# Designed miniproteins, single chains, continued (3), part 73

Each design is a single chain, and the fold is of that chain. pLDDT is the mean over its residues in the fold that is shown.

## One batch from the design tools (miniprotein)

Design m10676
Fold by ESMFold2-Fast:
Structure m10676 (fold): chain A 70 residues (1-70)
Amino acid sequence: SSSSVNNVISTRGIIGTIRNWYTTIPTYSVGSGRVRVNIVRSIRNYFGPHVSPSSGRTISHYVSTIVSTI
């Protein structure tokens, strides 16, 4: 659920998600290495020349999952 997270993703879109995770990453140092690598890879892909809407959605999904998991 997390209506707050949904609102951020819906209204602020990918930008809000990226900023949110920017503050979350340091806190998740102990998390799974794979999860962290996936987030970083999504960022690089988003900032890359071949960024796509689906890629942005993936980032939002990872952030939401991490927040819910902790």
Scores: mean pLDDT 48

Design m10677
Fold by ESMFold2-Fast:
Structure m10677 (fold): chain A 83 residues (1-83)
Amino acid sequence: KIDEAFETIKEVAPEDIEVEVLDKSENYLVLKFTSKDPSVTPEELRRRVYEILLEAMKKNPLITGFEILEVKPGEVVVKVFLK
């Protein structure tokens, strides 16, 4: 379940964004998205991460939603909810 959700998110994420697991539970993942492009603004990265997660939710129904926890230069932390 958790591995399938993470693999879907990694598959959707472009090569210039790294995805790292910070925490995991049966019902959620906390993920860190890191931009490899130093010119990306926090707002642009947040938008791209939002798009990645919406696409992942469409591909994998086990992903029920997400909440953005933190946005900082080059980095977005998100809690992803699982069925």
Scores: mean pLDDT 83

Design m10678
Fold by ESMFold2-Fast:
Structure m10678 (fold): chain A 65 residues (1-65)
Amino acid sequence: SLTVTADVKHEGPDIIGGVGTASDGRAAGVLASRRGAAKVTLEDGTVLNGTLVSRDATTLTAAAS
């Protein structure tokens, strides 16, 4: 499994999004629903399905498998 930590860049009623770093060091974008489903896009163009693990005021964390 891969963990992504991202800075929140978008916060809407249904979707939150951010850009950050995956646990393997690759740059990653995260797009997550308020219901916990997430998509992770890595710098090489790989798209993974995941889940939103946690969020605070400025940061979100997603897990992808």
Scores: mean pLDDT 81

Design m10679
Fold by ESMFold2-Fast:
Structure m10679 (fold): chain A 68 residues (1-68)
Amino acid sequence: GSALDLLRVSLEHAKEAGDTESAELLEETLKLVESLPEEQQERILKEASEEDNGIEALRKALELAKAE
């Protein structure tokens, strides 16, 4: 699967666990990233995946998506 597929799976897990903060961040990140061209999506997700913390990775992906 793509990195976007991993974000979608993470969103489902966050919703199932009742982690509303992670779910909201994942939904916003997915919406913005999906609005971008595929090349930019892959770049953003790769850059974000270098963060050690999952929440920081999502925050970075969101910031990069907003900068496009």
Scores: mean pLDDT 74

Design m10680
Fold by ESMFold2-Fast:
Structure m10680 (fold): chain A 69 residues (1-69)
Amino acid sequence: SRSELRQRILAAIGRILRAIGDILDAELELKRAKEEGDEERIREAEERIREAEKELAEARKELEELEAL
């Protein structure tokens, strides 16, 4: 149904926005960690960026598949 498709599209958009926010937050933390020379925080921030980028890619793919219906 159109309402079901709409809800799925909005959910995918929500995941995209959250993933973008997670990337931004992790990049800001990476910058701070580099300025402080905190190697453990640098590694943690780089891992968070990788995880958020994967989530963004998956959410974008889901949105593209829904838009193609």
Scores: mean pLDDT 88

Design m10681
Fold by ESMFold2-Fast:
Structure m10681 (fold): chain A 64 residues (1-64)
Amino acid sequence: MEKELEELRRESTERLEEAIKRGDEDAVDRVLAELVRRLVEEFGYSLAEALALGNEVLKEAEEK
């Protein structure tokens, strides 16, 4: 598996968790948008796949 993708997921999850804890909805939207963009542009994900992964990462950040 690609280590850069795993790092992106981990970093995005941590940044989302911090934004959620802060109650900063604008920061949550920004982090999620950047994750989706990078998945499509750098990792060759389709938009649907990137959105699905982004939603999964957001849910993980809310639960952890």
Scores: mean pLDDT 80

Design m10682
Fold by ESMFold2-Fast:
Structure m10682 (fold): chain A 87 residues (1-87)
Amino acid sequence: SELEKIEKELRELLEELRRELGIRDPVVVTAEVGLAEAIKSIKEGNLEAAIKNLEVIIDVLSTSDHPVVQRAAERIRELKERLEKLA
């Protein structure tokens, strides 16, 4: 399903951030908490809560100059738009 694809892509983004920045980077820690909450909301069928969690992550990540973080923010925006079409 589209929801399963979105969940998979969110998990893959987190793994990329961990690999590139390291598990203890403050950006990775923030993304891990926020993405876990978004995925939980998707699994519970609360798409509105998932969208709000993704908005918060985008705002945080968009303050970074790091190319990997900027790319992650853009991918999360695209995933949020896909989720909004299902809500």
Scores: mean pLDDT 84

Design m10683
Fold by ESMFold2-Fast:
Structure m10683 (fold): chain A 70 residues (1-70)
Amino acid sequence: SEEEMVERFVASVEGVIAALPSITDPALREEILRRAEGLAAKLLEVLTDPELKERVREALARLREALAAA
């Protein structure tokens, strides 16, 4: 379901955020963001539920904030 796809994306983002203190390589951090943005873009194209779209945007925003905090 669309909800299951979003749940997997959010869980993946949260797992990455938890691992970020161990990821000090700037190139790897850029790659992580690029991949997350690509996945989010694909999800936002297929999702029809505004609440699920917002969950994807919020998860991506949290990742961007976590990456910027280092």
Scores: mean pLDDT 85

Design m10684
Fold by ESMFold2-Fast:
Structure m10684 (fold): chain A 68 residues (1-68)
Amino acid sequence: SAEEEFEKIIEETVERIRAAKSREELMKVVNEAVDKITELAKKYGLDEQELIDRLHAAVAAVLAERAA
């Protein structure tokens, strides 16, 4: 399902962000996740921006955890 594929993208992205050793690596991970979400939105006829907003929320949460 679309939600299962989206959850997998989020999970993999969060794991890669936690492992990222530089800002450059982190930016690359986020950009790759956006590309995957664009493909998912096209595949299932979903609102791409809504899914990207959800991705950004997840990224912000993991970055806040790292900053604490």
Scores: mean pLDDT 84

Design m10685
Fold by ESMFold2-Fast:
Structure m10685 (fold): chain A 92 residues (1-92)
Amino acid sequence: MLPKLSPEELEEARRRAEERVEAELERIRALAEAGRLEEARELLEKGIRALEEDLEKLKEEEAKGADPALLEAAREVAERAKRELEALLEEL
């Protein structure tokens, strides 16, 4: 029996992604204020890669027949978070 994400597990994944983005942005702002721009850029790149991995996992779950509405909501959150990190990277 193949595992599949429940609605609760998908909401948890969304919440964790939002928490990671918030934590990354806070760390990056602190590093930028301290003049540590190279470290700030490295954290942004790492965060973007983590979001790309999450998006790939969502595509795999979609192929397994997970709820399309929940998958779309999670994908939208991850794409928006990725855009926020990319925008901050361009500002540095």
Scores: mean pLDDT 76

Design m10686
Fold by ESMFold2-Fast:
Structure m10686 (fold): chain A 62 residues (1-62)
Amino acid sequence: NKAILSAAAAQLLSAAKTAALNAILAKNASVNAALTAALQNNILTAAEANDIVTAIVKAIKA
């Protein structure tokens, strides 16, 4: 169900994004700024969720 998946993704991403933001802030302020902007959206679309996952992967890869 798309609505349930969207809610679960928002909750999962908020927890993971908070942890990633704290780690990324220590390493890279520009990536932190991008993730912070996305986090300020209380509910993410599927596209926004994918964008955040991509940003986290990039930060980890760097």
Scores: mean pLDDT 54

Design m10687
Fold by ESMFold2-Fast:
Structure m10687 (fold): chain A 58 residues (1-58)
Amino acid sequence: SLIEQGRYEEAVRLYRERLSRDPEDAMAWLLLGVALHGLGRVEEGDRYIRRGIALLPA
């Protein structure tokens, strides 16, 4: 995983591309948020994580 390797900038690009193709991909929202946290972009990352959680099956 790019996130596990600390490759946060690459992870952001990858998951943004995934979301452009599938905006309902809950995992891509969550992992993009985690990558943004890794970059210190905490408030932005929190918004992405919250959206990912909202898209998870009940």
Scores: mean pLDDT 82

Design m10688
Fold by ESMFold2-Fast:
Structure m10688 (fold): chain A 61 residues (1-61)
Amino acid sequence: MLTKEQVLAGAERLRAQVTDPELQARIDEAIEKMKKLTPEEARRLFLETASEVADALAQRA
């Protein structure tokens, strides 16, 4: 299972894939929330955020 640091690293990599300022802001907000959450809560938030961003990127491709 991913550690909290690995979840945060995953979120930073996701942020690097996104050029849309609104999506970047949503990811930044999620990262700040993840820092205050338990590892399991952070993972859940990351998966939700990643799913939303992946859907947006797929629709633009």
Scores: mean pLDDT 77

Design m10689
Fold by ESMFold2-Fast:
Structure m10689 (fold): chain A 85 residues (1-85)
Amino acid sequence: VEISDEELREAVAEALARLPSMSESQRAGAAIEAAILAATSEDPVLARLARELALALDPELTARTLELTARHSPLETFAEVKAEL
């Protein structure tokens, strides 16, 4: 299923609106997932929104995830960063 740009923007907006109610663990997980999406997406709008979301959630984990994504598959990157937490 192809997610539209509009659906992706709505998902990012919902995630940002939920920030105050998220636990530290939930924010860290969301930052890792958003950073992987930002690094792997070919859509510049999606990549920018995902990067902004990831940086708002956790800038340190975002930088680490982006570095690892350049060397590993997205699933491997997620597992490695999660193991470091």
Scores: mean pLDDT 67

Design m10690
Fold by ESMFold2-Fast:
Structure m10690 (fold): chain A 68 residues (1-68)
Amino acid sequence: GMARLEEALSLLEKLGVAIQLGDEALVARYYAKLVEIVGEAAAKEILALIKQGKGREAVELLRKVLGV
């Protein structure tokens, strides 16, 4: 639903910031929350895209996974 999309989009932004800061504990925390929303397989692909600077592609994958 839209509420899950909004929560997940917020997590993608927070993950991007945590990765840039090198804060491994925050990355692990936000990643765990993302796994709860989209599942482990999708969360791994989304995290890889964010680490590659492919934020747009990460958002597109998120929308497809959530069916929105």
Scores: mean pLDDT 86

Design m10692
Fold by ESMFold2-Fast:
Structure m10692 (fold): chain A 60 residues (1-60)
Amino acid sequence: TRTVPYAPSIGRFYGEEEVPLSADQEAAVNRRLAERIREEGITDSEEAKKLLDELIEEAK
């Protein structure tokens, strides 16, 4: 399976032990990340990672 830079998730960038979020928070962050990537047309992995980090901060 091909991976694309703009299709990140917590599971892709972080392992289960690396992110101190509940399963519900992880699901919410991943959903919001996917929506934002689609809305903004983000194709760069670094931009997607930055957005993911922002969403994780908001979820805490």
Scores: mean pLDDT 63

Design m10693
Fold by ESMFold2-Fast:
Structure m10693 (fold): chain A 59 residues (1-59)
Amino acid sequence: MSDEELLKKAKEIVQKLLEEGVDPTTAVLRAAEELSKEYGIPFEEALKLAIEALKELLK
């Protein structure tokens, strides 16, 4: 899976959590955990993707 596809998945997870009333910080942390577990990437890399997803959603 490409970095672009991973970022798209991060955006989908973060947006869904925000729509469910989860605060941005918790949404980022939960999205990072899901990405790390589902795609086998290090949590720190998943966290960076989730932060970038949040930044793009707030543009």
Scores: mean pLDDT 82

Design m10694
Fold by ESMFold2-Fast:
Structure m10694 (fold): chain A 72 residues (1-72)
Amino acid sequence: GALRKRILQLIGEILRIIGDILDLEAEIQRLRAKDPNDPANQARIAALEAQIAALQAQRDALKAEMDALESL
């Protein structure tokens, strides 16, 4: 039914966002391993952490929508 289709779509989008977060976390680890004291690398890490925070907020909003639909 329509409810099941929407839940599957939300799961797909959540999994995509999780993948994006993992890729950004891997890049942060790479930058920290290269030179943790480089101010340019520190600024780039801060920008990547801000992107992760935005993606986490989007993921949490989609999870809340999925939980609401499962409660119907």
Scores: mean pLDDT 87

Design m10695
Fold by ESMFold2-Fast:
Structure m10695 (fold): chain A 110 residues (1-110)
Amino acid sequence: EIKLTQPSSVSVNEGESVTISATSSEDVLPTSSVSWFKQKPGQPPELLIVNNSTRAEGVPSRYSGSVSGNTAYLTISNLKKEDEAVYYFALHHPEYGTIFGPGTKLTVLG
C-alpha cells in the first residue's frame, strides 16, 4: 500500500547531467533498499543500481544512486542518446516485498 511517485518525464540536453527523484508516501526508505532499472522499447529491463548506491555489473560510472529521507535519486552525468529510456525505481521493503514506481521517461535533446 506504499505509494511511490516519480516525475512522468524529464528532458535534458546531450552532455548535461540529470537527477531523477522517486519519493515514497511513507517514511520507509530507512528500513528498505532501493534499486533502479532502465527499460528501452523492445529490450529487457536493465538493472542499474542496487542497495541504494551500488552500480550493477557493467553499468557505466556516469550512473549513480543515492537516498536522502524518503526520496531516492538516480543521477546520470554526461548524457548520451543511448540514455533515452524509461527509468524505474524499485523499493525493497522487508515486510511488503518489492514495489515498483510508475517510471520516468528520459528524453535526451540534441
Scores: mean pLDDT 81

Design m10696
Fold by ESMFold2-Fast:
Structure m10696 (fold): chain A 77 residues (1-77)
Amino acid sequence: MEGARLAVEAALAALRGDLERARELIEEAERDPTASEEQIEAARRALEAAERGDILGAIGALLRAIGLEIDDILAAR
């Protein structure tokens, strides 16, 4: 759950234009043993899309990160 949360927070930071915070959260997720490669990749895609001004691409990556967090929550029940 913690890794999924970090990925979603990174994607949200990227969408807000806080690219430095997004990078910090991605690095934190990469160090978290509960973060999957798919969760980290979703956060990275959101950052890359935001950096090039692709807001729709960034939203798509955020929705993927949220979906992965929902999967983690459902698995934890």
Scores: mean pLDDT 79

Design m10697
Fold by ESMFold2-Fast:
Structure m10697 (fold): chain A 58 residues (1-58)
Amino acid sequence: SAEEEIERLEREAVRAIARGDVAAAVRYAQKLLEHYRAVGDEEGAARAERGLAAARAA
């Protein structure tokens, strides 16, 4: 389901950050943004955009 896919991507993004893989964290954040937009979750999309900006600034 879309919810399960989002949960997995969130977990993978956290793991990438924990291991210092900023490039992977950015890729997972981009996929999260696409999924939130696809399901019409505007709040989720906004959070993913902020997370992506933070990851790129790190």
Scores: mean pLDDT 80

Design m10698
Fold by ESMFold2-Fast:
Structure m10698 (fold): chain A 50 residues (1-50)
Amino acid sequence: DKVKEAQKQLEDAKKLSDELLSLSKTTFGKSIARQFLKGSEDASKKEIKE
């Protein structure tokens, strides 16, 4: 099930994002992490819709 696999990848990406945020608490580091997380959300939505 693609949807189930995509959800697991999203959860894994969120965990990685959390670790990156802990490592880099600078404004620039947070900005990069936000872009990465947003990209993962967009990819998941696109796969579900398509």
Scores: mean pLDDT 68

Design m10699
Fold by ESMFold2-Fast:
Structure m10699 (fold): chain A 55 residues (1-55)
Amino acid sequence: MPPLTPEQRAALERLQAAIAELHRLQADPTASPEEIAAAIERVDALIRELVALLE
């Protein structure tokens, strides 16, 4: 695997943190549907950012 650039690494770390937060919200019975939807949108945006940096 070629080494990740600092920018690619930062994007991957942000994506991993956003996925962890989404999982936390999905496990939290007090989380609102709006909070979960916002977390899904953030994960989607970060996936697109990381893909753009890899292409």
Scores: mean pLDDT 82

Design m10700
Fold by ESMFold2-Fast:
Structure m10700 (fold): chain A 69 residues (1-69)
Amino acid sequence: MPSRDEVDAFLQEVAARLARARTPEEVRALGAEALAAIRALQPSADILAEAEAQLAGMVRTRVARLAAA
């Protein structure tokens, strides 16, 4: 079972990839892939809930930024 630090490190990597994404479609695809990867690691329910919320926030923010450009 991954630690909170391992999941956080993964989310930081995902944030960097999202920052390089150029379309909302690419952002959503990366978000879906990241969510599947987190779930495949089978973290505890608390870590999963926090990671899902953080990932959803990152995806939403990047999509909004691309739409505003």
Scores: mean pLDDT 82

Design m10701
Fold by ESMFold2-Fast:
Parts: C-alpha cells; sequence; structure tokens
Structure m10701 (fold): chain A 57 residues (1-57)
C-alpha cells in the first residue's frame, strides 16, 4: 500500500535528491485526489525545490 505522508517525508530525508524527486512524483500521481490542498501544495513546493537542485546534475 501507499505510505502515509509522514512516512514518505521521513523516507525522503534518507534518500538521494534524484530518488526524492522520483518518489514525490510517484506519490503525488498515485494520491493526487486523496491529499488536502495544503498537503498537495507543500509536496509540489518541495518537489519544485528538489527539482531545482537535481537539474544541476
Amino acid sequence: PLPSLEELLEAIQRMTPEERVALLKRYRDAVAGQLTPEERAAMDEALRVLEEYVKEL
């Protein structure tokens, strides 16, 4: 099953930037309709920041 948002965020803290971006995108796509607007916005913001970081690689 899909991890909770809290579990996902903890896992992301232990991953590489590339893995974090991939995981966030998969989680967002899988649960797009299940997140609150605030949670989705926070995830999109985090994803944007991480993508800015990894695109320099």
Scores: mean pLDDT 71

Design m10702
Fold by ESMFold2-Fast:
Structure m10702 (fold): chain A 68 residues (1-68)
Amino acid sequence: GPGSAEDQLAVGKELYAQGQYALAAKAAEDAIRLDPKSAEAWRLLAEAYRALGQDEKAAEYERKAEEL
């Protein structure tokens, strides 16, 4: 099972690279739950939502990453 925010982020990045955007978003959300200061996890969440056509949410999550 996933042990850390970094592990979840790594899984999410791989899922995103495979085009599994909904699963990538889930992994990014799990990473943020474990480490809410991870700018990389917020950026991955934004990229995944953008790929899913959720541009407004993607913009909000990109701003969150920039604030960290």
Scores: mean pLDDT 87

Design m10703
Fold by ESMFold2-Fast:
Structure m10703 (fold): chain A 65 residues (1-65)
Amino acid sequence: MREEELRRLTAESLLEYAEQAEAAGNDEDAAILRRAAEKVAAGEPLSPEEQAQVRRAIDRVEAAL
């Protein structure tokens, strides 16, 4: 249960970053973050490359805030 709850919270956080990226006009970052959120919610692991893309997308969103 705890693991599934943490996955849901992580997916929700990724969706929040995706919404911020979309609002800023960063459609590519929004797409990366939404796809990652879907995989996390489904319990699918992110590849190292996907994790790096997500990290960079989050960094860009935070830098724009």
Scores: mean pLDDT 79

Design m10704
Fold by ESMFold2-Fast:
Order: structure tokens, then sequence, then C-alpha cells
Structure m10704 (fold): chain A 90 residues (1-90)
């Protein structure tokens, strides 16, 4: 992965975290979706278990946003962010 793509992913994660802290679940989901798209495009051969875990965390965030459940959205975001950081550190 290029340093530019890595930096973009990290910036989008920080913006998503800030959106969650502001209670803006719609913006947080949009930003996380952008991170997921960039990561899957940059690392197309991700282990199946990691890809599935990222998709599951994203789906959980979408469900939480529809429900207006900030606590569930934060939990799903935390899992998503940890998985992304593990991929970037590999």
Amino acid sequence: MSDEVRQEILELLELARQALEAGDLETAVLLVGSVLTLLLQAVPDLPEETRQALLDAYDDMVAAAIAGDLAAAREAFDRFEQLVLEVLDS
C-alpha cells in the first residue's frame, strides 16, 4: 500500500471518530465506508477472516446508525479501527 493511501485511511478514521463523538452517525458511517473501500482496493488479498470481520463491523455500524444507537456504533467502530490498524501495521 502507498504511504498516501495509508495516510488517507488514517485521516478518514480520525474524522469518523470525531463524527461519532459529535453524535453524527450518518457521517461516521459514510467515512468508515470510504475507509473500507480504500483498504479493500489497496489490499485485495486480505485474509478471508479479516475481510469478513471488517464487513461485519461495518454492517454493525450501519445497523447502529439506523437505530440511533451511539453505544453500538462506538463498539462497532472500535472493532473496525483495530482491524484496519492491524492491516496497516502488517
Scores: mean pLDDT 87

Design m10705
Fold by ESMFold2-Fast:
Order: C-alpha cells, then structure tokens, then sequence
Structure m10705 (fold): chain A 86 residues (1-86)
C-alpha cells in the first residue's frame, strides 16, 4: 500500500517534469495495487499522461474507468480541460 502510494506520487512529479511516458507506466503500476478513490486518482493520472502523449482514445478509457470508481473525481475533468486548452 505505502509503496503504491509513493509510486503514484512519483508519477505526479514526472507529469510536472514533462516525462509523460514514465508517468503513465508508474501511474498504471500504482493503479493495479490501489483501490477505491486512490485507484481512480491513479487511473486519471495515467489518462492525463496518455492524452499528453497524443494517445487520446486510450486516455478517454482511463478517465471513464476513473469516474466509474469515483464519480466525484474532479481530476479526470480538470485534466481533460487542461489538455484541451493546450
């Protein structure tokens, strides 16, 4: 649990650094070891990384999964808005 959480924190930092491919792989790894709202957050982080890599179809599937686990997950909505503005 703690390892998966730390992996997710690293994925978020990699997104901030523009290391989108690495951020995706770490967020995906964290999601497989997390549940509930934390898993939803990890899936949204993976989706954001995919969207910024131009993999829009895959990104949308990740956002849909995140919202199905946590309907109040504003990160998926914020990420879509941010990505569209870029």
Amino acid sequence: TAIAHNTLVTAVRLLAQGKFERAYYLAESAASHLSGPLRAFALAVAGRALYLLGKYEEAIEYFKKALSLDPDNTLAEQVLKQAEEK
Scores: mean pLDDT 76

Design m10706
Fold by ESMFold2-Fast:
Structure m10706 (fold): chain A 73 residues (1-73)
Amino acid sequence: AEELLKEAEELERRAEEYRRKAEELRRKAEEMRRSGKASEEEIRKLELEAELYEGMAALLEGMAAFLRRKAEL
């Protein structure tokens, strides 16, 4: 039971790291858009990378929630 909770905590930490990376990429994309110096293609690439990290974080969060539910049973 305790082991599942530990695994959930580890997944939550990884999700947090991915969330921070996504935030950094979105911030960079916004700065590029505001400067007007970057191409729309380059900005979209950063936004897509941010979406990928957000998706991975959501998946890990879902897995962690599942493990927490299992540990509490």
Scores: mean pLDDT 84

Design m10707
Fold by ESMFold2-Fast:
Structure m10707 (fold): chain A 65 residues (1-65)
Amino acid sequence: MPKLKVEIPKELQAELDKALAELKEAMERLKKAETLEEILRAIGEVLRALGDIIELELQARKAKR
């Protein structure tokens, strides 16, 4: 597993792990998508999960420098 260079509180680590699991599920949905509509929906879910992860990482960086 890739290691984080920043020191993240355990609470944020749990939230990050949850967001990563959601991203994984969205990616699996994208792989299973067979229609253009399903692909677009899956991409939307992937972007949402990525946004959540980015927000968590930005918050951790801002709180600890």
Scores: mean pLDDT 72

Design m10708
Fold by ESMFold2-Fast:
Formats: structure tokens, C-alpha cells, sequence
Structure m10708 (fold): chain A 72 residues (1-72)
């Protein structure tokens, strides 16, 4: 479980670097993957059900799409 959270933190750090460099598409992709790994870690630890996991993944994706639309 902690390994997934560590990988998620590494991806979030890379996403921040990409955003700072103006690579918004890469930043969104990296942040999305990081969020997915964090949610998978929460399912593995029993903090989330599989149903809650699926709902949160859809919500996170929608939030990133809304962010990109607002930036355009």
C-alpha cells in the first residue's frame, strides 16, 4: 500500500514540474495517474470500497477536464 502512495507522490511531483514548465497536458496526465494510484492504495488499505473508488476516479477525471476547459 505504501509503495503505491510513494509512486503517487513521485508522479504528483513530476506533474508540478510539468505545470511549472507550461506542459499542461503532461501535468494533467501525470496528476491523473497519481490520483488513481492514491485511490488504489486506499482500496488496498480498506479505506475505500471498489464502488467508491470507481466513483472517485470519474469525479477526479471530470475535475481535471473542467480545469482544462476553464484554462482555455
Amino acid sequence: AEELRERARELFARAREAAAAGRDEEAVALAGEAARLELEAMVASGELSEEEYRALVEEVVAAFEAYLRAKL
Scores: mean pLDDT 73

Design m10710
Fold by ESMFold2-Fast:
Structure m10710 (fold): chain A 72 residues (1-72)
Amino acid sequence: DIDQGIADILEAMGDLALKRGDYETAVELYELAVKLDPKNPRAYEGLAIAYEKLGDQETAEKWRKKAEEVRK
């Protein structure tokens, strides 16, 4: 499962960017992760946190909602 493996790596890289305060890079990495694995709730949660840190609360709420949807 190449797509899932790459998505997992992108998610981990996004988590690292988020921890380092590189929120724009975290957004890019998580967006690639959800493109490859649209059922990954953790990547959507990462997008929500990154957008929240960037001050975009509306977009953060959108991704938080999406994370809840894919967890089911």
Scores: mean pLDDT 84

Design m10711
Fold by ESMFold2-Fast:
Structure m10711 (fold): chain A 87 residues (1-87)
Amino acid sequence: MEELRKKLEELIDKLAEKLIEHGYSPEQVEQIKKTLLKYFDELSEEEQKRAVERLNEILEKTDFDEILAGLSELLAEMVREIERRKE
């Protein structure tokens, strides 16, 4: 799923720009990127499509606090999907 991975990477780059604009360090941004990519790679193709759609919706928010809340929710959802398969 090279195309879907590339779409995620483009959205992560947009997220990174917003995080830096709001005072996040490059090190914090890099850690967030690595975490998102790690969990994304463990998702099924269908879950990956949903994650890309969710991240795109989050990035359309104008309030930075809503972007952070949406990102936190997305990360928690990805972790739940991964753990569900182990149970």
Scores: mean pLDDT 80

Design m10712
Fold by ESMFold2-Fast:
Structure m10712 (fold): chain A 57 residues (1-57)
Amino acid sequence: DVEEARRLMEQGKRAAQQGDYDRAIQLYEAAAELARDVDPELAKEAEQLAQQVRQQQ
């Protein structure tokens, strides 16, 4: 579900802004999983955002 994946990405961005990096990573990974079969580009974006947050920890 692309809409749900986008909502999870927005929640992940908010978590990252609050310094909750573990939660941000979990939300981005969940978004990537939901988008994998329906929007591969969105899934790739979510994976890249999770990787960026991991590097900031």
Scores: mean pLDDT 82

Design m10713
Fold by ESMFold2-Fast:
Structure m10713 (fold): chain A 66 residues (1-66)
Amino acid sequence: DKLLTLPPASEEELEEMFKLLSTGKGSEGFLERLKENPLAYKEALEKIKEELEKKKKELEELLKKL
């Protein structure tokens, strides 16, 4: 199935990415395109996931200082 070839990101991981992007305002346009064409976004998803993971760690560190 083409759906199974999509990123290792589960439904929960995708929701977490959406939450981070919605609050961080990083890839709003990419999120809409992601839902319309998941196959074309497979590579983009991997890059976004890596960037989000790094940014998430930085945000978590900043949140602890708050």
Scores: mean pLDDT 58

Design m10714
Fold by ESMFold2-Fast:
Order: C-alpha cells, then structure tokens, then sequence
Structure m10714 (fold): chain A 89 residues (1-89)
C-alpha cells in the first residue's frame, strides 16, 4: 500500500539512506497521487541530497494538497533559501 511505502521510506530516511527513501516515497505517490505527506517526505529526502530545485517542487505540491500544513510551508521556505545560497556559491 501507499502507507507501507511511506513507512519504509521513513525508516530509510532515519538511517540516512536518502536516495532509497526517495524511491519508496515515489512508490507511495504512484499508488496515491494525492498523498500530501508522501510529497512532504519526498521533499525532505531531496533536501538532504541537496537537490533543492526538486525539494521546492515537491514541498509546493504538498502545500497545494494541504494548504494548512505549517511544516510543509516552513520546509518550502528553507529549501528556497538553500537554493539561493547554492546559486551564490
């Protein structure tokens, strides 16, 4: 199920296995394209991989699906700041 892929991704994320976590979160989204938490978690794993453009995209999708998610809103701001800093250096 989408929830089982989300949980496996969360386990991999805690182990620092961010690329593998990304794959599990993508599987969760394939099964449930409106799974806001899967988009938020995918963005977080991409942020850890310094893939900031993609992190911004998926945090934005999470916030579009759940506009009151203050966590996703804060993470989106952080990813945008990281993206700007990466462009300056």
Amino acid sequence: SAEEYLKEGEKLYREGRYEEAVEKYKKAIELDPNYAKAYENLGAALYRLERYEEAVEYYTKALELDPNNLSAKALLRAAKIALEEKKRE
Scores: mean pLDDT 89

